# Designed miniproteins, single chains, continued (4): the designs that were tried, part 107

Each design is a single chain, and the fold is of that chain. pLDDT is the mean over its residues in the fold that is shown.

## One batch from the design tools (miniprotein)

Design m15952
Fold by ESMFold2-Fast:
Structure m15952 (fold): chain A 70 residues (1-70)
Amino acid sequence: VDILTDVARASSDPVTQQILQDGAQQAQSQSSPDQQQQVIDQALGQAHDVSSSNISDHQTISQTAQDGFS
């Protein structure tokens, strides 16, 4: 729960920030720790997916050169 709020504060991307904040609120509404963890994992997954579009052009050359383009 706390981790989603901290990551949201560190993010300058409004969409990523909104996903993490919404995830934190939903996790807080869950009555079991297991369900809270599932909501946290889902929110982080969505934030990661959104972030990938933000770095697409910048990271393409880096991946090609460094991540073993054959």
Scores: mean pLDDT 61

Design m15953
Fold by ESMFold2-Fast:
Structure m15953 (fold): chain A 55 residues (1-55)
Amino acid sequence: SSLDEEFMRLLAELRRVLSDEEFQAVLQELSAMKRAGASDEELVARLRERLAAAR
């Protein structure tokens, strides 16, 4: 799906611009959001916010 493609693209970009520690923190937040029932759209929105803040 387009959301799956966008999610993978954003995650790859974050992996390039963040430190290992910062990237692990992002993965941890995404895991917590998934457990809390966050939608794929909410996960993509969070990755966009993280990428915007990192640049």
Scores: mean pLDDT 85

Design m15954
Fold by ESMFold2-Fast:
Structure m15954 (fold): chain A 71 residues (1-71)
Amino acid sequence: AVATVTLGGASAAQMAAGAAAARAVPGVTDKEADPENGTITVTGEDGDSAGRGAAAGVAAAKAQALGGRME
């Protein structure tokens, strides 16, 4: 199963953090970050795994934005 989430204008660092968090979810088999469109596409073994991965990706990318003193 595949789930896609949109983060609108997220930076490359935010997208990387989101993709990494999504991939860490059990049952997630693949992930693709698209910083240009602000999307993360998550492939899971089933819809539940894909959905959990997508939710984790959104949360991590948003947390990265809020943490914004990373340099």
Scores: mean pLDDT 73

Design m15955
Fold by ESMFold2-Fast:
Structure m15955 (fold): chain A 63 residues (1-63)
Amino acid sequence: NEALYELLLQAIEERKKGDMSATEELRERLTAMARASRPEASVSEEAVLRALEDHEQFLKAQE
């Protein structure tokens, strides 16, 4: 989803500035999506931060 991807990119940039608001919003959206498939599912902040780090490294590799 394009909106989710834009939020992920925003979270990467905002985190560099010390702003965690986009990271928290992304975690909430990912949790809601996971719960659509598994009602008991939850997404930890650690998992989101790991995903942001992995994607940032992916973007650097594309340069």
Scores: mean pLDDT 78

Design m15956
Fold by ESMFold2-Fast:
Structure m15956 (fold): chain A 98 residues (1-98)
Amino acid sequence: ALELAEKAKEAAEEAKELAEKGEGKEGGLKAAEAGGLAAEAAEAAKTEEERKAAAEAGKAAAEAGTAAAKAAKDGLGAAAGAGGAAAGAGAAFLAGGR
């Protein structure tokens, strides 16, 4: 669980960097990957520390997805869809996750 949460946070940071460089499509795909990893971390979480790590990873993925969607104004479908997926995962964790 902690390892998955750490990987999700790393993927979210990479997605945010890609968005800052204007690579919204690649950033969106990376943010969706981060969201998926954060969801797996939440499902595998059995301790309070693991649950907090998964929630933080989900929040980071949601933020990265939003940034990627803004950067990808020209890349309509795929980048926006990937950003939405990441945002959804983050919102679930913030709402108390399960």
Scores: mean pLDDT 69

Design m15957
Fold by ESMFold2-Fast:
Structure m15957 (fold): chain A 67 residues (1-67)
Amino acid sequence: PPVTLRLRVVYEDGSEEERTLVAASLAEALRQLAADLAARGYELEEVEVEQVSETEFRGVARARRAA
């Protein structure tokens, strides 16, 4: 079954954004996050993820401006 990742993204300026991603796997959800951030001129620096259930994950990601 698909997984749901609920993620708090913390930006360099201290701003925060909640995102919910649904994908076939955790790896695919993180790939989608990285692609979205890259499209907006950011790089994903760090991700901490915790499993809440078989199909649900939550975590925190840090994003910085691409060099």
Scores: mean pLDDT 83

Design m15958
Fold by ESMFold2-Fast:
Structure m15958 (fold): chain A 61 residues (1-61)
Amino acid sequence: SMERGNQLFREAERAFDEGDYERAARLLEESYKAGGGDPARMSGLMLRMMSEGSTVTVDFP
């Protein structure tokens, strides 16, 4: 659901802020699967992860 997707996205943002890029990537994938989330917010977080030097990838189906 969109609401679940948004909740998972907020968890991904928290994990990113904590420096846990692997967890952030997994939560971002779950957010996408659950309801798509907000594409602009999801893209923004992905770009921030890449700019911080994360080598973890996000795999969207």
Scores: mean pLDDT 72

Design m15959
Fold by ESMFold2-Fast:
Structure m15959 (fold): chain A 80 residues (1-80)
Amino acid sequence: SEAEEYFKKGLKAMSEENYEEAREYFEKALELDPENYRAWFNLGLTYLALGEEEKAREYFEKALELDPDDLAARNLLEVL
């Protein structure tokens, strides 16, 4: 799907440390598929890399809302 392609582009941008590009791709993925908890989680990681801890917290909380068993999101929320 188009949402999956944007999500993959976001992951690639993250791996290249191009965090602004990653943010844009994850936001586009979420416009098409707002239930993609992995995209919410990675958007949180992207904002954390950009130094925006409060935005990262909001997105990790959204990921955890969609996937309550997400240990990574839970652990990151405890230390932010």
Scores: mean pLDDT 87

Design m15960
Fold by ESMFold2-Fast:
Structure m15960 (fold): chain A 47 residues (1-47)
Amino acid sequence: IEELEKQLQRAREELERARKAGAPDTFISALENEVRAYEKALEEAKK
């Protein structure tokens, strides 16, 4: 679970960096999906 929280934080930071760098919408969407997946996994683990 600690590793999952760390992965989520890293994914969020990567998303923000990509947005600031003007990455393609496709790449940003992929990162958004990755963040969402980690959020769901963490929520599931906390139940």
Scores: mean pLDDT 78

Design m15961
Fold by ESMFold2-Fast:
Structure m15961 (fold): chain A 70 residues (1-70)
Amino acid sequence: MSEEEIQKELVEQLRRYLEGIRRAKDPFEAEVLAALAHMLYGIYKAAGVKLSPEAERLLEEIDRLVREKR
């Protein structure tokens, strides 16, 4: 898998978590999805993957939505 493919996969997965958080009716479900998103992001960062501005913006949006649901 190329670095570009890995980055695209990360962005797509973060978008799925974001959509899950938007649809979550339970604040606990939103918190779990956000924790999984941060875990995934941390794994890619630790592996030395160059993070895109899109990935960073998605993670910020995830954090914002979770705070709003509290």
Scores: mean pLDDT 80

Design m15962
Fold by ESMFold2-Fast:
Structure m15962 (fold): chain A 65 residues (1-65)
Amino acid sequence: SLKEKVLKTLAHLGPSSAREIAEYLKVSQSTVTKTLRELEKEGLVERTKEGKYVLTEKGRERVNE
């Protein structure tokens, strides 16, 4: 799923913006932004003070499954 690809991308790249993830995955930035908002609601990612997204502890567990 796109959610799994976004989580794995964050595990690989570290803190990333929606644009950076979209460029890496070659998908639209709007689709990545929507997916990141869903993942944030699920507690799998969070925003940094710099406005980037990072995996939470729960997100890291999901990637390792």
Scores: mean pLDDT 86

Design m15963
Fold by ESMFold2-Fast:
Structure m15963 (fold): chain A 82 residues (1-82)
Amino acid sequence: SEEKHKLLLELIGAAIAAVGRGDVETAKLLVKAADALEKGDYDKAIEYLKKAKERARERGDEELAEKIEELIERVEELKEKE
């Protein structure tokens, strides 16, 4: 689906942003989420995204945490449609 492809690009964009902020661990989790999503493993993608959100919050990166929360909701919606 086009939504899945758009979501994959946004996940990679969020990972690049995390690296730019010095947060390599959150970026790795976002890349793992993108890989799981590409493979159709929505539950694993959501698991990695929840870990990434927790990490971002621990670092005080509210903007990244809010973006990851939005991505979680979109993956959950995509899972319901597929």
Scores: mean pLDDT 86

Design m15964
Fold by ESMFold2-Fast:
Structure m15964 (fold): chain A 68 residues (1-68)
Amino acid sequence: LEEEIKKLEKKIKENPTPEKYAALAKLLADAGELEKAEKVVEEGKKLFPKSKIIEDTEKYLKLAKELS
């Protein structure tokens, strides 16, 4: 899991996309790092403010936080 997170972080620095930010946030949430996941979503929203994928990921994190 940590290796997957590091790989995705590196790929985001090379070529940032909404899909990569969403995937990273979900991996962090699955690892129980909800605060880091929220930071990743906020960063993604700044770069891609109209991304449906990032909006859906934000909703997913809100639900995960409510259930934790």
Scores: mean pLDDT 79

Design m15965
Fold by ESMFold2-Fast:
Structure m15965 (fold): chain A 63 residues (1-63)
Amino acid sequence: GAELLERINELGREIRKLVEQDPSLEPLAEEAEREAVRLITRGDYEGALRVLEETKKKMEEKL
């Protein structure tokens, strides 16, 4: 629902902030965003949230 979409949008913003800190992370963010959009289009909002959460964690580990 709306709450889950808000969480997805918040994670997207956090991921973009990490890219601003290290532009080399942009391909990782773009792949995750593309997959999240694909999942959302199919109605899998929880899957999209999981992909973004896992990608954020991976990006933070590379900083």
Scores: mean pLDDT 84

Design m15966
Fold by ESMFold2-Fast:
Structure m15966 (fold): chain A 57 residues (1-57)
Amino acid sequence: KEFEERARESERVAEELRAEAEALEASENPDLVRAAQLYAAAGIMRAAAEFERELAE
């Protein structure tokens, strides 16, 4: 129940971070360091979501 909600939230945040990173890379003057940080954060959130789903039903 609780972990299922956390997993969904973590997945949503991961998708948002990835979308922001992609938009940043596509910009006319891309901040590649910032984009890399956002991709790393998205990866961490996806890993958290998988762990939380494992704990849920």
Scores: mean pLDDT 78

Design m15967
Fold by ESMFold2-Fast:
Structure m15967 (fold): chain A 82 residues (1-82)
Amino acid sequence: MLEKISKEAKELYEKYKEKIKEIFNSVSDAALATGLVLRAIGLILDAALKIAKAKTKEEQEKAKEELEKEIEELVEEAKKRS
């Protein structure tokens, strides 16, 4: 289980690392930018856990769709604070 969570987290981080960079670069307040990045990392870890625990392809796809939406919302939040 832990190995699967680690693999999923790494793959999701690679997918979203440019979005995470966009979040950080969109906000001039370094503390706020760091907070938003840590939220994005937390969402990735939560999604990795859900994917690793999923019993069906549908559960995996749902976790991936929820993460994509949450990351998009963080990017939009960061842009509003630019």
Scores: mean pLDDT 83

Design m15968
Fold by ESMFold2-Fast:
Structure m15968 (fold): chain A 55 residues (1-55)
Amino acid sequence: MSEEEKKQIEFDKKVKERYDAWAAAHPDATREQRIAETLRIASEVEKEIDEEFKK
């Protein structure tokens, strides 16, 4: 499995975990808020994954 594949798997897991936690805390969030938050979480997780794989 390539390094890129490993990054993608880790990214998907972290985004799902953080989004699920956020969604549980914000059950009345609008569709627009959910989309915006998903993009924000994805951006943060991407930065964290890049840091983890810098070595």
Scores: mean pLDDT 79

Design m15969
Fold by ESMFold2-Fast:
Structure m15969 (fold): chain A 70 residues (1-70)
Amino acid sequence: SAEAEAAYAAGLAAFNAGDYETAVAHFRKAIELDPTYIRAYEVLGLALAALGRLDEAREVGRRARQIFPS
Protein backbone atom coordinates (compact mmCIF):
# COMPACT_ATOMS: atom_id res chain seq x y z
CA SER A 1 0.00 0.00 0.00
CA ALA A 2 1.01 3.65 -0.36
CA GLU A 3 1.12 3.95 3.44
CA ALA A 4 3.51 0.98 3.77
CA GLU A 5 5.74 2.38 1.00
CA ALA A 6 5.77 5.81 2.70
CA ALA A 7 6.75 4.22 6.04
CA TYR A 8 9.51 2.22 4.32
CA ALA A 9 10.84 5.36 2.56
CA ALA A 10 10.83 7.30 5.85
CA GLY A 11 12.72 4.40 7.47
CA LEU A 12 15.37 4.46 4.73
CA ALA A 13 15.83 8.23 5.16
CA ALA A 14 16.33 7.78 8.92
CA PHE A 15 18.69 4.81 8.35
CA ASN A 16 20.82 6.84 5.91
CA ALA A 17 20.97 9.66 8.49
CA GLY A 18 22.23 7.17 11.12
CA ASP A 19 19.01 7.49 13.15
CA TYR A 20 18.52 3.75 13.63
CA GLU A 21 15.89 4.06 16.38
CA THR A 22 13.63 6.15 14.09
CA ALA A 23 14.38 3.75 11.21
CA VAL A 24 13.23 0.76 13.33
CA ALA A 25 9.92 2.51 14.15
CA HIS A 26 9.22 3.28 10.47
CA PHE A 27 10.18 -0.23 9.24
CA ARG A 28 7.98 -1.83 11.93
CA LYS A 29 5.12 0.40 10.72
CA ALA A 30 5.71 -0.72 7.11
CA ILE A 31 5.54 -4.39 8.19
CA GLU A 32 2.41 -3.69 10.29
CA LEU A 33 0.73 -2.17 7.21
CA ASP A 34 2.05 -4.87 4.84
CA PRO A 35 3.35 -8.07 6.49
CA THR A 36 4.59 -9.27 3.04
CA TYR A 37 6.98 -6.31 2.60
CA ILE A 38 10.15 -8.45 2.26
CA ARG A 39 12.52 -5.47 1.93
CA ALA A 40 11.29 -3.97 5.21
CA TYR A 41 12.27 -7.13 7.15
CA GLU A 42 15.84 -7.02 5.75
CA VAL A 43 16.48 -3.36 6.62
CA LEU A 44 14.71 -3.71 9.99
CA GLY A 45 17.16 -6.48 10.88
CA LEU A 46 20.10 -4.29 9.83
CA ALA A 47 18.85 -1.32 11.87
CA LEU A 48 18.29 -3.50 14.97
CA ALA A 49 21.79 -5.00 14.57
CA ALA A 50 23.29 -1.48 14.27
CA LEU A 51 21.62 -0.67 17.62
CA GLY A 52 23.00 -3.88 19.22
CA ARG A 53 19.45 -5.22 19.60
CA LEU A 54 20.50 -8.67 18.42
CA ASP A 55 17.65 -10.66 20.01
CA GLU A 56 15.10 -8.51 18.17
CA ALA A 57 17.10 -8.84 14.93
CA ARG A 58 17.00 -12.64 15.31
CA GLU A 59 13.23 -12.56 15.98
CA VAL A 60 12.68 -10.48 12.79
CA GLY A 61 14.70 -13.06 10.82
CA ARG A 62 12.67 -15.94 12.29
CA ARG A 63 9.37 -14.18 11.44
CA ALA A 64 10.56 -13.45 7.88
CA ARG A 65 11.49 -17.14 7.42
CA GLN A 66 7.95 -18.17 8.46
CA ILE A 67 6.38 -15.75 5.93
CA PHE A 68 8.94 -16.30 3.12
CA PRO A 69 9.98 -19.97 3.53
CA SER A 70 11.72 -20.23 0.13
Scores: mean pLDDT 86

Design m15970
Fold by ESMFold2-Fast:
Parts: sequence; structure tokens; C-alpha cells
Structure m15970 (fold): chain A 62 residues (1-62)
Amino acid sequence: KKYAVTVTGDKPAFVLDGTIYNKGDTIILLEKPVITEDGTLYGYTEKGKVIADAADVEVKEI
């Protein structure tokens, strides 16, 4: 199953390739994202690893 991560807060999400996702943008992940104890979300797209603040995104299974 794929996952959609939508940026809902003011902090952008970043992919390691330099792509930036802003509020209202949706990122499709290949697998369920990991949320660390410090509130950082890590996931993987076809373009590489995405990093976001978990408080600034919504995750939906698709």
C-alpha cells in the first residue's frame, strides 16, 4: 500500500534530491513513513528520502 503525506503546516517537506514541498502539496510514499521520538517524519518516494516535521504533515493510507 502507498501513503500520501500532505503538508498542512508552514514548515516545508524536503526530499534528498533537493525537491521542496510546501503547504498544500502532497507527497506519495512507497511505504509507511517512520516518525521518530523527536517528531521527525522520514519516508521514501521514487525520488528519494523525504524528511518533514510530523506536526506539519498529515499521513493518509491510499
Scores: mean pLDDT 81

Design m15971
Fold by ESMFold2-Fast:
Structure m15971 (fold): chain A 76 residues (1-76)
Amino acid sequence: SHMEARRGADRLVAQKLVENGGVLTDEDVEALKEEILRRFPSLSEEEATRIVNRWKEVAERDPELALAEAQRTLAL
């Protein structure tokens, strides 16, 4: 389902955030967009961009919160 694809995309970004300790580089952002579109072809480029950018905004503002939210996302 579209909801499952979005959840899968969130989990991919969350995994990278946990690996990086709550931060995303510009290279990570671009790589994650490509990986999301490859694994979840039901998602549009706009949807993939929105998902990654939402996480990027949190990570830039509050890396500790981004890490906590990423860990919570992976527990689901």
Scores: mean pLDDT 87

Design m15972
Fold by ESMFold2-Fast:
Structure m15972 (fold): chain A 69 residues (1-69)
Amino acid sequence: TLPTDTAAAIAHARASKDPEVAAMYLTDPDPEVRLAALRAIGEAGRKYLEPFLDDPDPEVRALAREILA
């Protein structure tokens, strides 16, 4: 079951060993949760990262750019 608050969602995304679980957080409305999910997925999910280059959050955009580089 997905966490219901931002701090719990971030912790769960970072601790997840399952990339599918981490990928569920890529659509979270909270940018900090999306950042944690991107870090958890990393290189394995880079082909899905291009939309995040246009993310409204500057830190999400910066991380997506770093992973895609």
Scores: mean pLDDT 69

Design m15973
Fold by ESMFold2-Fast:
Structure m15973 (fold): chain A 85 residues (1-85)
Amino acid sequence: ANIQKAILDLSIAIQALKAGNTAAAIASLSAAIASLEAALAASASANIAAALAAAKAALAAASAGDSAAAIANAKAALALAEAAL
């Protein structure tokens, strides 16, 4: 449940970033981070830990207005979260 929710929220964040909707992207990235933290607490996984780090980097980039870095890090987080399934 938590990892699947993170995958959904990361996908929403990527679409929001591509649309230029930074506020929606920040909200979805924050939700994905919370879900990844819950997933990591439930099961220690290197892929979940790496996805969490990438999602936090995406949030920092989005907050700084760096859309390209935010998209790249969000895509990396999504791939790592999917690998954790």
Scores: mean pLDDT 86

Design m15974
Fold by ESMFold2-Fast:
Structure m15974 (fold): chain A 55 residues (1-55)
Amino acid sequence: MTKEEEALKKLREAFKKDPSLSEESIVDRMIKLFGEEEVKEIFPEAYEAWKKEKE
């Protein structure tokens, strides 16, 4: 797997096991690494939670 695919799978699995990992700080890091649009597509639940916290 590419580094991006590996990271995305790990983060997605973490969110399934522990929703608290969708904390704003983690989503901020994902956006910096993958881009906001990519995070929104791959982790819509985490992105929505982050957006609500930020707004």
Scores: mean pLDDT 66

Design m15975
Fold by ESMFold2-Fast:
Parts: structure tokens; sequence; C-alpha cells
Structure m15975 (fold): chain A 56 residues (1-56)
């Protein structure tokens, strides 16, 4: 499902962030937002993680 794909994108983004690959992490967070535009809880999480990646 789109939600499961979004959750996988968040997990991959977190892996990339932990590896210091911030630009690639942000791309995965953008993918999560695109896959689940109507999931408020997931969107809040993805947006926060994206902001952290871009600030790093």
Amino acid sequence: SAREEAERALAEGERLFAAGRYAEAAVQYDKALELAPDDEQLRVRAAGLRASALAA
C-alpha cells in the first residue's frame, strides 16, 4: 500500500541520515510525503525529518 511504501521510505531516509547522507535522506522523506499526502501523522513525521536533514 502507499502507506507501507511511505513507511519504507521513512525507514530508508533514517538509515541515510544516520550514515550522514542528508541530501539523500531528504529525497526519501519527500517520497514519503508524496506517497501519503493525506496521512497527517506520517506527514508531520516526514516533514520534521526532512527539515532536520536539510539543516544538517
Scores: mean pLDDT 82

Design m15977
Fold by ESMFold2-Fast:
Structure m15977 (fold): chain A 97 residues (1-97)
Amino acid sequence: KETPDAVLARINLLLHGMALGLKAMVAAGEPLEVIRAHIRGGIETIERLMREYNLSVEDAEELLKLAKKIMDTQKLPAEVAAIVEEELEKAIERLRK
């Protein structure tokens, strides 16, 4: 019980850290290709944690909802938020297999 909660808390912190980093990159005028690479690296780390700790698809889908809320709260541009959602949805689909 405690271990899954700790993993979810860690993923939550990683999502917040990624959003803060993305906000700084957007403010600095980084190209979308650089932003996409940063998002992909962050999501790859989250996917690894989901697989390592055997998180359910249902838990992973809740993380997608959480990511959407975090992106909205941080006021990221729609195109950046869409990339985060796309990459996380791809990770969840890989988890289903």
Scores: mean pLDDT 80

Design m15978
Fold by ESMFold2-Fast:
Structure m15978 (fold): chain A 77 residues (1-77)
Amino acid sequence: MTLNKEVLELEIEGSLYLMAGTIAKLQDDLEKAKEYYEKALEKFKEAARKAREAGDEALAEASEAAAKKLEEEIKKL
């Protein structure tokens, strides 16, 4: 099940970029925080899309919720 593994890998990558963005924000590097949050957003959106295509609605909804929260954080930077 390569597709489900790819979704998990995208979720992990998104989480790593989210952490990097949060660290940058705490360091008052808002430009770098925005860059990492935008990369995390891309990964979560891709994960949601692939999960939905696979019929995993719960995983798709979780990834979409993460993406929406991250879009709000980017707008506040």
Scores: mean pLDDT 82

Design m15979
Fold by ESMFold2-Fast:
Structure m15979 (fold): chain A 77 residues (1-77)
Amino acid sequence: MEEERRRREEKEKEEKEREIEELKREAILKYAESSLYRMLSEALKEEPLSEEYRKKSEEYEEEGKKLEEKAKELEEE
């Protein structure tokens, strides 16, 4: 029946759109944390914590890029 097929297609589309939105939101949060740690690293550049914050900034930026990449892959499908 056509109703079951439409419901399945709509559900898959909605789930995909939600997943894309969630990935984009997570990427934004990761980029925000990356920026925060970058600022902290720069402010504390002569202290031992500066290196740790710099590494965290780089890690969060990389995580954000991976999440953004996944979102784009889902959008292109």
Scores: mean pLDDT 79

Design m15980
Fold by ESMFold2-Fast:
Structure m15980 (fold): chain A 70 residues (1-70)
Amino acid sequence: GEEERERLLRLIGEILRVIGDILELEKELKKLKENGGSEEEIKEIEKKIKELEEELEKLRKELDELTEKL
C-alpha cells in the first residue's frame, strides 16, 4: 500500500546517496593514483568504497523485498 510506496521512495533516496558517495570516492581514488598518492591512502579509500558497495548491495536487497510487496 501507501506505506510500502513511501518506504520505496525513501530507500531510492538512500541508494542515490550511497551511489553519490561511491562516485566521489572513486574520483578521489583516481586523483591519488594519477598524482602518486601513498599505497596506504589508496588502500583506505578502496576499503571505504568496498564498505559502501556492501551497503548498496544490502539496500538493493531491501528494494527487491519491497517491490515484491507492491
Scores: mean pLDDT 84

Design m15981
Fold by ESMFold2-Fast:
Structure m15981 (fold): chain A 96 residues (1-96)
Amino acid sequence: DPEEKGKKLLEEAEKLLKEAEELLKKAEEALKKGKYEEAIELAKEAIKLAEEALKLALEAIKLGVNPFKAFGLVLDAIGLIIEAELLIKKAEEKLK
């Protein structure tokens, strides 16, 4: 059943995005404390989880399951990746 498969993909994508958001918050805290290498590592891990969530949300779109929610998860994943990449650049500047 494509509907059930798509729902499971969206649930997993949402879970991965929540984990990525928690990692990004830890990266921001590490950055504030001058732990630049730790901030970069946490932000890179957040990007990996957000990229996985993006793939799952796109697969749910292909299955035609809850396109509005799937599109929202795609946008959230992209936004998180951009924020994490900006954090990495900021931390790398501090290490120079």
Scores: mean pLDDT 90

Design m15982
Fold by ESMFold2-Fast:
Structure m15982 (fold): chain A 96 residues (1-96)
Amino acid sequence: MIDMKEVLASLALMYASIAKLLASKGKFEEALESLKRALRLAIEAEDAETAAYVLERLAEVLEKMGKEELARELREAARDLARALEAARRAIEYLE
């Protein structure tokens, strides 16, 4: 069987990679949109490791935007896999 959660996690990593490229070009708003899609996919996949990875990428973009305190909080959440999915849900609410 095709594991739908594995497909969703792979798509989340793809959007996170796109966000990194966009951020490197100074396209922070577009990078945040790509990261929102990545977070939603990680949450749907119920993959805490993928959610943690995407949160770390989001923190990097927010730090470049001058939101250093929020970036720090997201990095701390990403280090704890038990909190990563909850932190991903909160990050989406913040970005919407």
Scores: mean pLDDT 83

Design m15983
Fold by ESMFold2-Fast:
Structure m15983 (fold): chain A 60 residues (1-60)
Amino acid sequence: MLVSRIQFASKAQAQAIADRLRRDFPDVTVTVDGNTITLASNRPVNSFIGAVLTAIGMGL
């Protein structure tokens, strides 16, 4: 299983990014804990990498 944890500046930012990721990457499990997003996948690596890069890009 692939897992990545990304911390953002605020809970609101993390939630907005998580909602976008759940819509665009349904094969990736998105969990929010405060201002931290955890991404997990047992599916193709490309979808997981796309979700991680999208989360980082939106966090800028």
Scores: mean pLDDT 77

Design m15984
Fold by ESMFold2-Fast:
Structure m15984 (fold): chain A 60 residues (1-60)
Amino acid sequence: SDGRYSVEEVIARLEELKGGPLSAEERERVRAAVQAFDWDGDGTVDEITLAYIEREMLAP
């Protein structure tokens, strides 16, 4: 999608950055984060929200 990311797209992006598959717990955290920031109720987040989720999930 152009500037909109589903749960599956967020997971794929995080797996690319991590260099491996996400655990079941990590996948649940992505679903919860997307749901929390899904202001329009369509199951997607924008690029800014994706960047926030990336930082949250990959924080040291």
Scores: mean pLDDT 77

Design m15985
Fold by ESMFold2-Fast:
Structure m15985 (fold): chain A 62 residues (1-62)
Amino acid sequence: ELVVEERIGSAKVVVTASKEGYKVEVTGASGESKRLAEEAAKYGREVAKKATELLRAEEAKK
């Protein structure tokens, strides 16, 4: 599993990726912090999706 937590102003972005799937959560955000956190979450989702695909590929080798 891969878990990345980042704080952006008042917001918290948590990215989780595993062979079962990926998840990106944004919490505690309002105003400008929400906008920035959602932008960061967009890139986090792309990275998490790729990580999930790699984890599944490794599992498939077994």
Scores: mean pLDDT 74

Design m15986
Fold by ESMFold2-Fast:
Structure m15986 (fold): chain A 90 residues (1-90)
Amino acid sequence: DDEGFKKLVEGSVLMQQGKLDEAIKLYEEAIKLITDPILRSIALTNLGKVYLYQGKYDEAIRYYEQALSLDPNNSEARRNLELARELKEK
């Protein structure tokens, strides 16, 4: 159903507006509704990016690892996972 995709898009708009806590809620709702593993991987990657922007590296790493478990070809999740790991070690 497109409801999960709609919440994913709305979350991305809120993230671009700097409304990070509202974006997290929409991405969490999208992840619960989305059954497509590729689209769910994208939603998990976006949730990870919000935590990365907040400096919450352990949370970001966990979400990127979940995204890659669903879609190993998700290059954005892979790049952001390596970045989050590097930033955590500082």
Scores: mean pLDDT 88

Design m15987
Fold by ESMFold2-Fast:
Structure m15987 (fold): chain A 59 residues (1-59)
Amino acid sequence: SSKRQKRRELMEETFKRLDELAAQEKEAVANGDQSKLDEIREQRKKLLDEMQKKLKELG
């Protein structure tokens, strides 16, 4: 069904964005940038929360 396709696409896009944040996190750690680390942690939390919300809406 189209719901399964939408769920798959949502998860794929979310995981891709999480991988991008993981790369940025490694860079921020290497640079000792605590402010950037805090920003990345907040963005990761928001991405996961948004994914869960959208998955719930898809039912």
Scores: mean pLDDT 85

Design m15988
Fold by ESMFold2-Fast:
Structure m15988 (fold): chain A 106 residues (1-106)
Amino acid sequence: SAAALERRIEGAIALVRRHFEELRAFLRRAAADPSVLILEPFPLPEASPEERVLLLAALGLALDLPDSVFDALSAVSGISRETLIERARRLLEALRRALPELFAPL
């Protein structure tokens, strides 16, 4: 539901705020090597598996990564590729508004 997604986005932003420097460093490594998003342990220890997948998908969109990354995240999460991308896009837009410094410079 829209309300459930909004609460999830708010929770993800709060989590990113608490672990900002760790996620920023992870994003910068992923910008240099996209395999980091799939192969490295996620840097936010408090994140649930669902939050991890949604955040990884949002970061993948920010880095303009190929469809194969979203296919891999869809396969491991059980969330359809289309639904995952739609939710990730909304989270990315919210992250860019709340924490623009996370994405500067990539």
Scores: mean pLDDT 82

Design m15989
Fold by ESMFold2-Fast:
Parts: structure tokens; sequence; C-alpha cells
Structure m15989 (fold): chain A 92 residues (1-92)
């Protein structure tokens, strides 16, 4: 899952929404995400790509890590949170 985190961080840095959505598709397939979790992750990556600065993207991503790891309570969501946390490390 380090590859997914790295690819997501690169897509965010490059402002590449298509690349970010491809990573979401790979995560969704690998973790068997519900349609709702997939939509939430798609919304998040769009927000990250549209961020006005890397600092804003990092702030959004930190909030998302907490939400997916602690807010949702489902195992697939916790695994998404771990991938997002690793992507955060590649942005810093």
Amino acid sequence: QEELAKNLAEAIKNKDLDAALEVVNEISEKLKLSPLLKLQLEGLVKQLVEANSEEEAVSILKQAVDFFKNGVGEEPAKEVGKILEKALLYLE
C-alpha cells in the first residue's frame, strides 16, 4: 500500500485529478470499499487537488486521516486512513 500512498501524494502535488481518481479506483478495488466510502474518498481527492497551497492540502489530509481512522469505525475506512497517513508523509 506504500505504492498507493506515493502515487496519491504525487497526484496531489501535480494537481492531477485524473491520476488521483485512478488511485481511488485502485484503493476501492483492493479494499472492496462500499459505494459511499468510494464517493467520500473521491470527494476528498478532488478537494486535495483543488487546494490553493500544499499547506492547505496537508491540513485537509490530516483531517481526513483522523476521519477515516477514527470517525467511520469500519475496517475498510481504517485501511484508507492508513494509506492517507502514508501519503501525508510523502507530502512533507
Scores: mean pLDDT 81

Design m15990
Fold by ESMFold2-Fast:
Structure m15990 (fold): chain A 68 residues (1-68)
Amino acid sequence: ASPEQAEIFLRHEMEVAEELARQGDYEGAIRTLEGAIEAGRILGASEETLREVEEKLREVREKKEKAE
């Protein structure tokens, strides 16, 4: 896939993870973002976009910890 396709995919996955986290499904959000990072690396996503996804994963994990 093209870098453009990888970026669209990762942005969509970030939105899905954000919605899951808003619903309290932090496990689902974490799995979504972890899978997105793995797939994004294979698809050749930009380092900048991968950093955005990694930052989102950090935020979701932190939110899960605070919810406990």
Scores: mean pLDDT 82

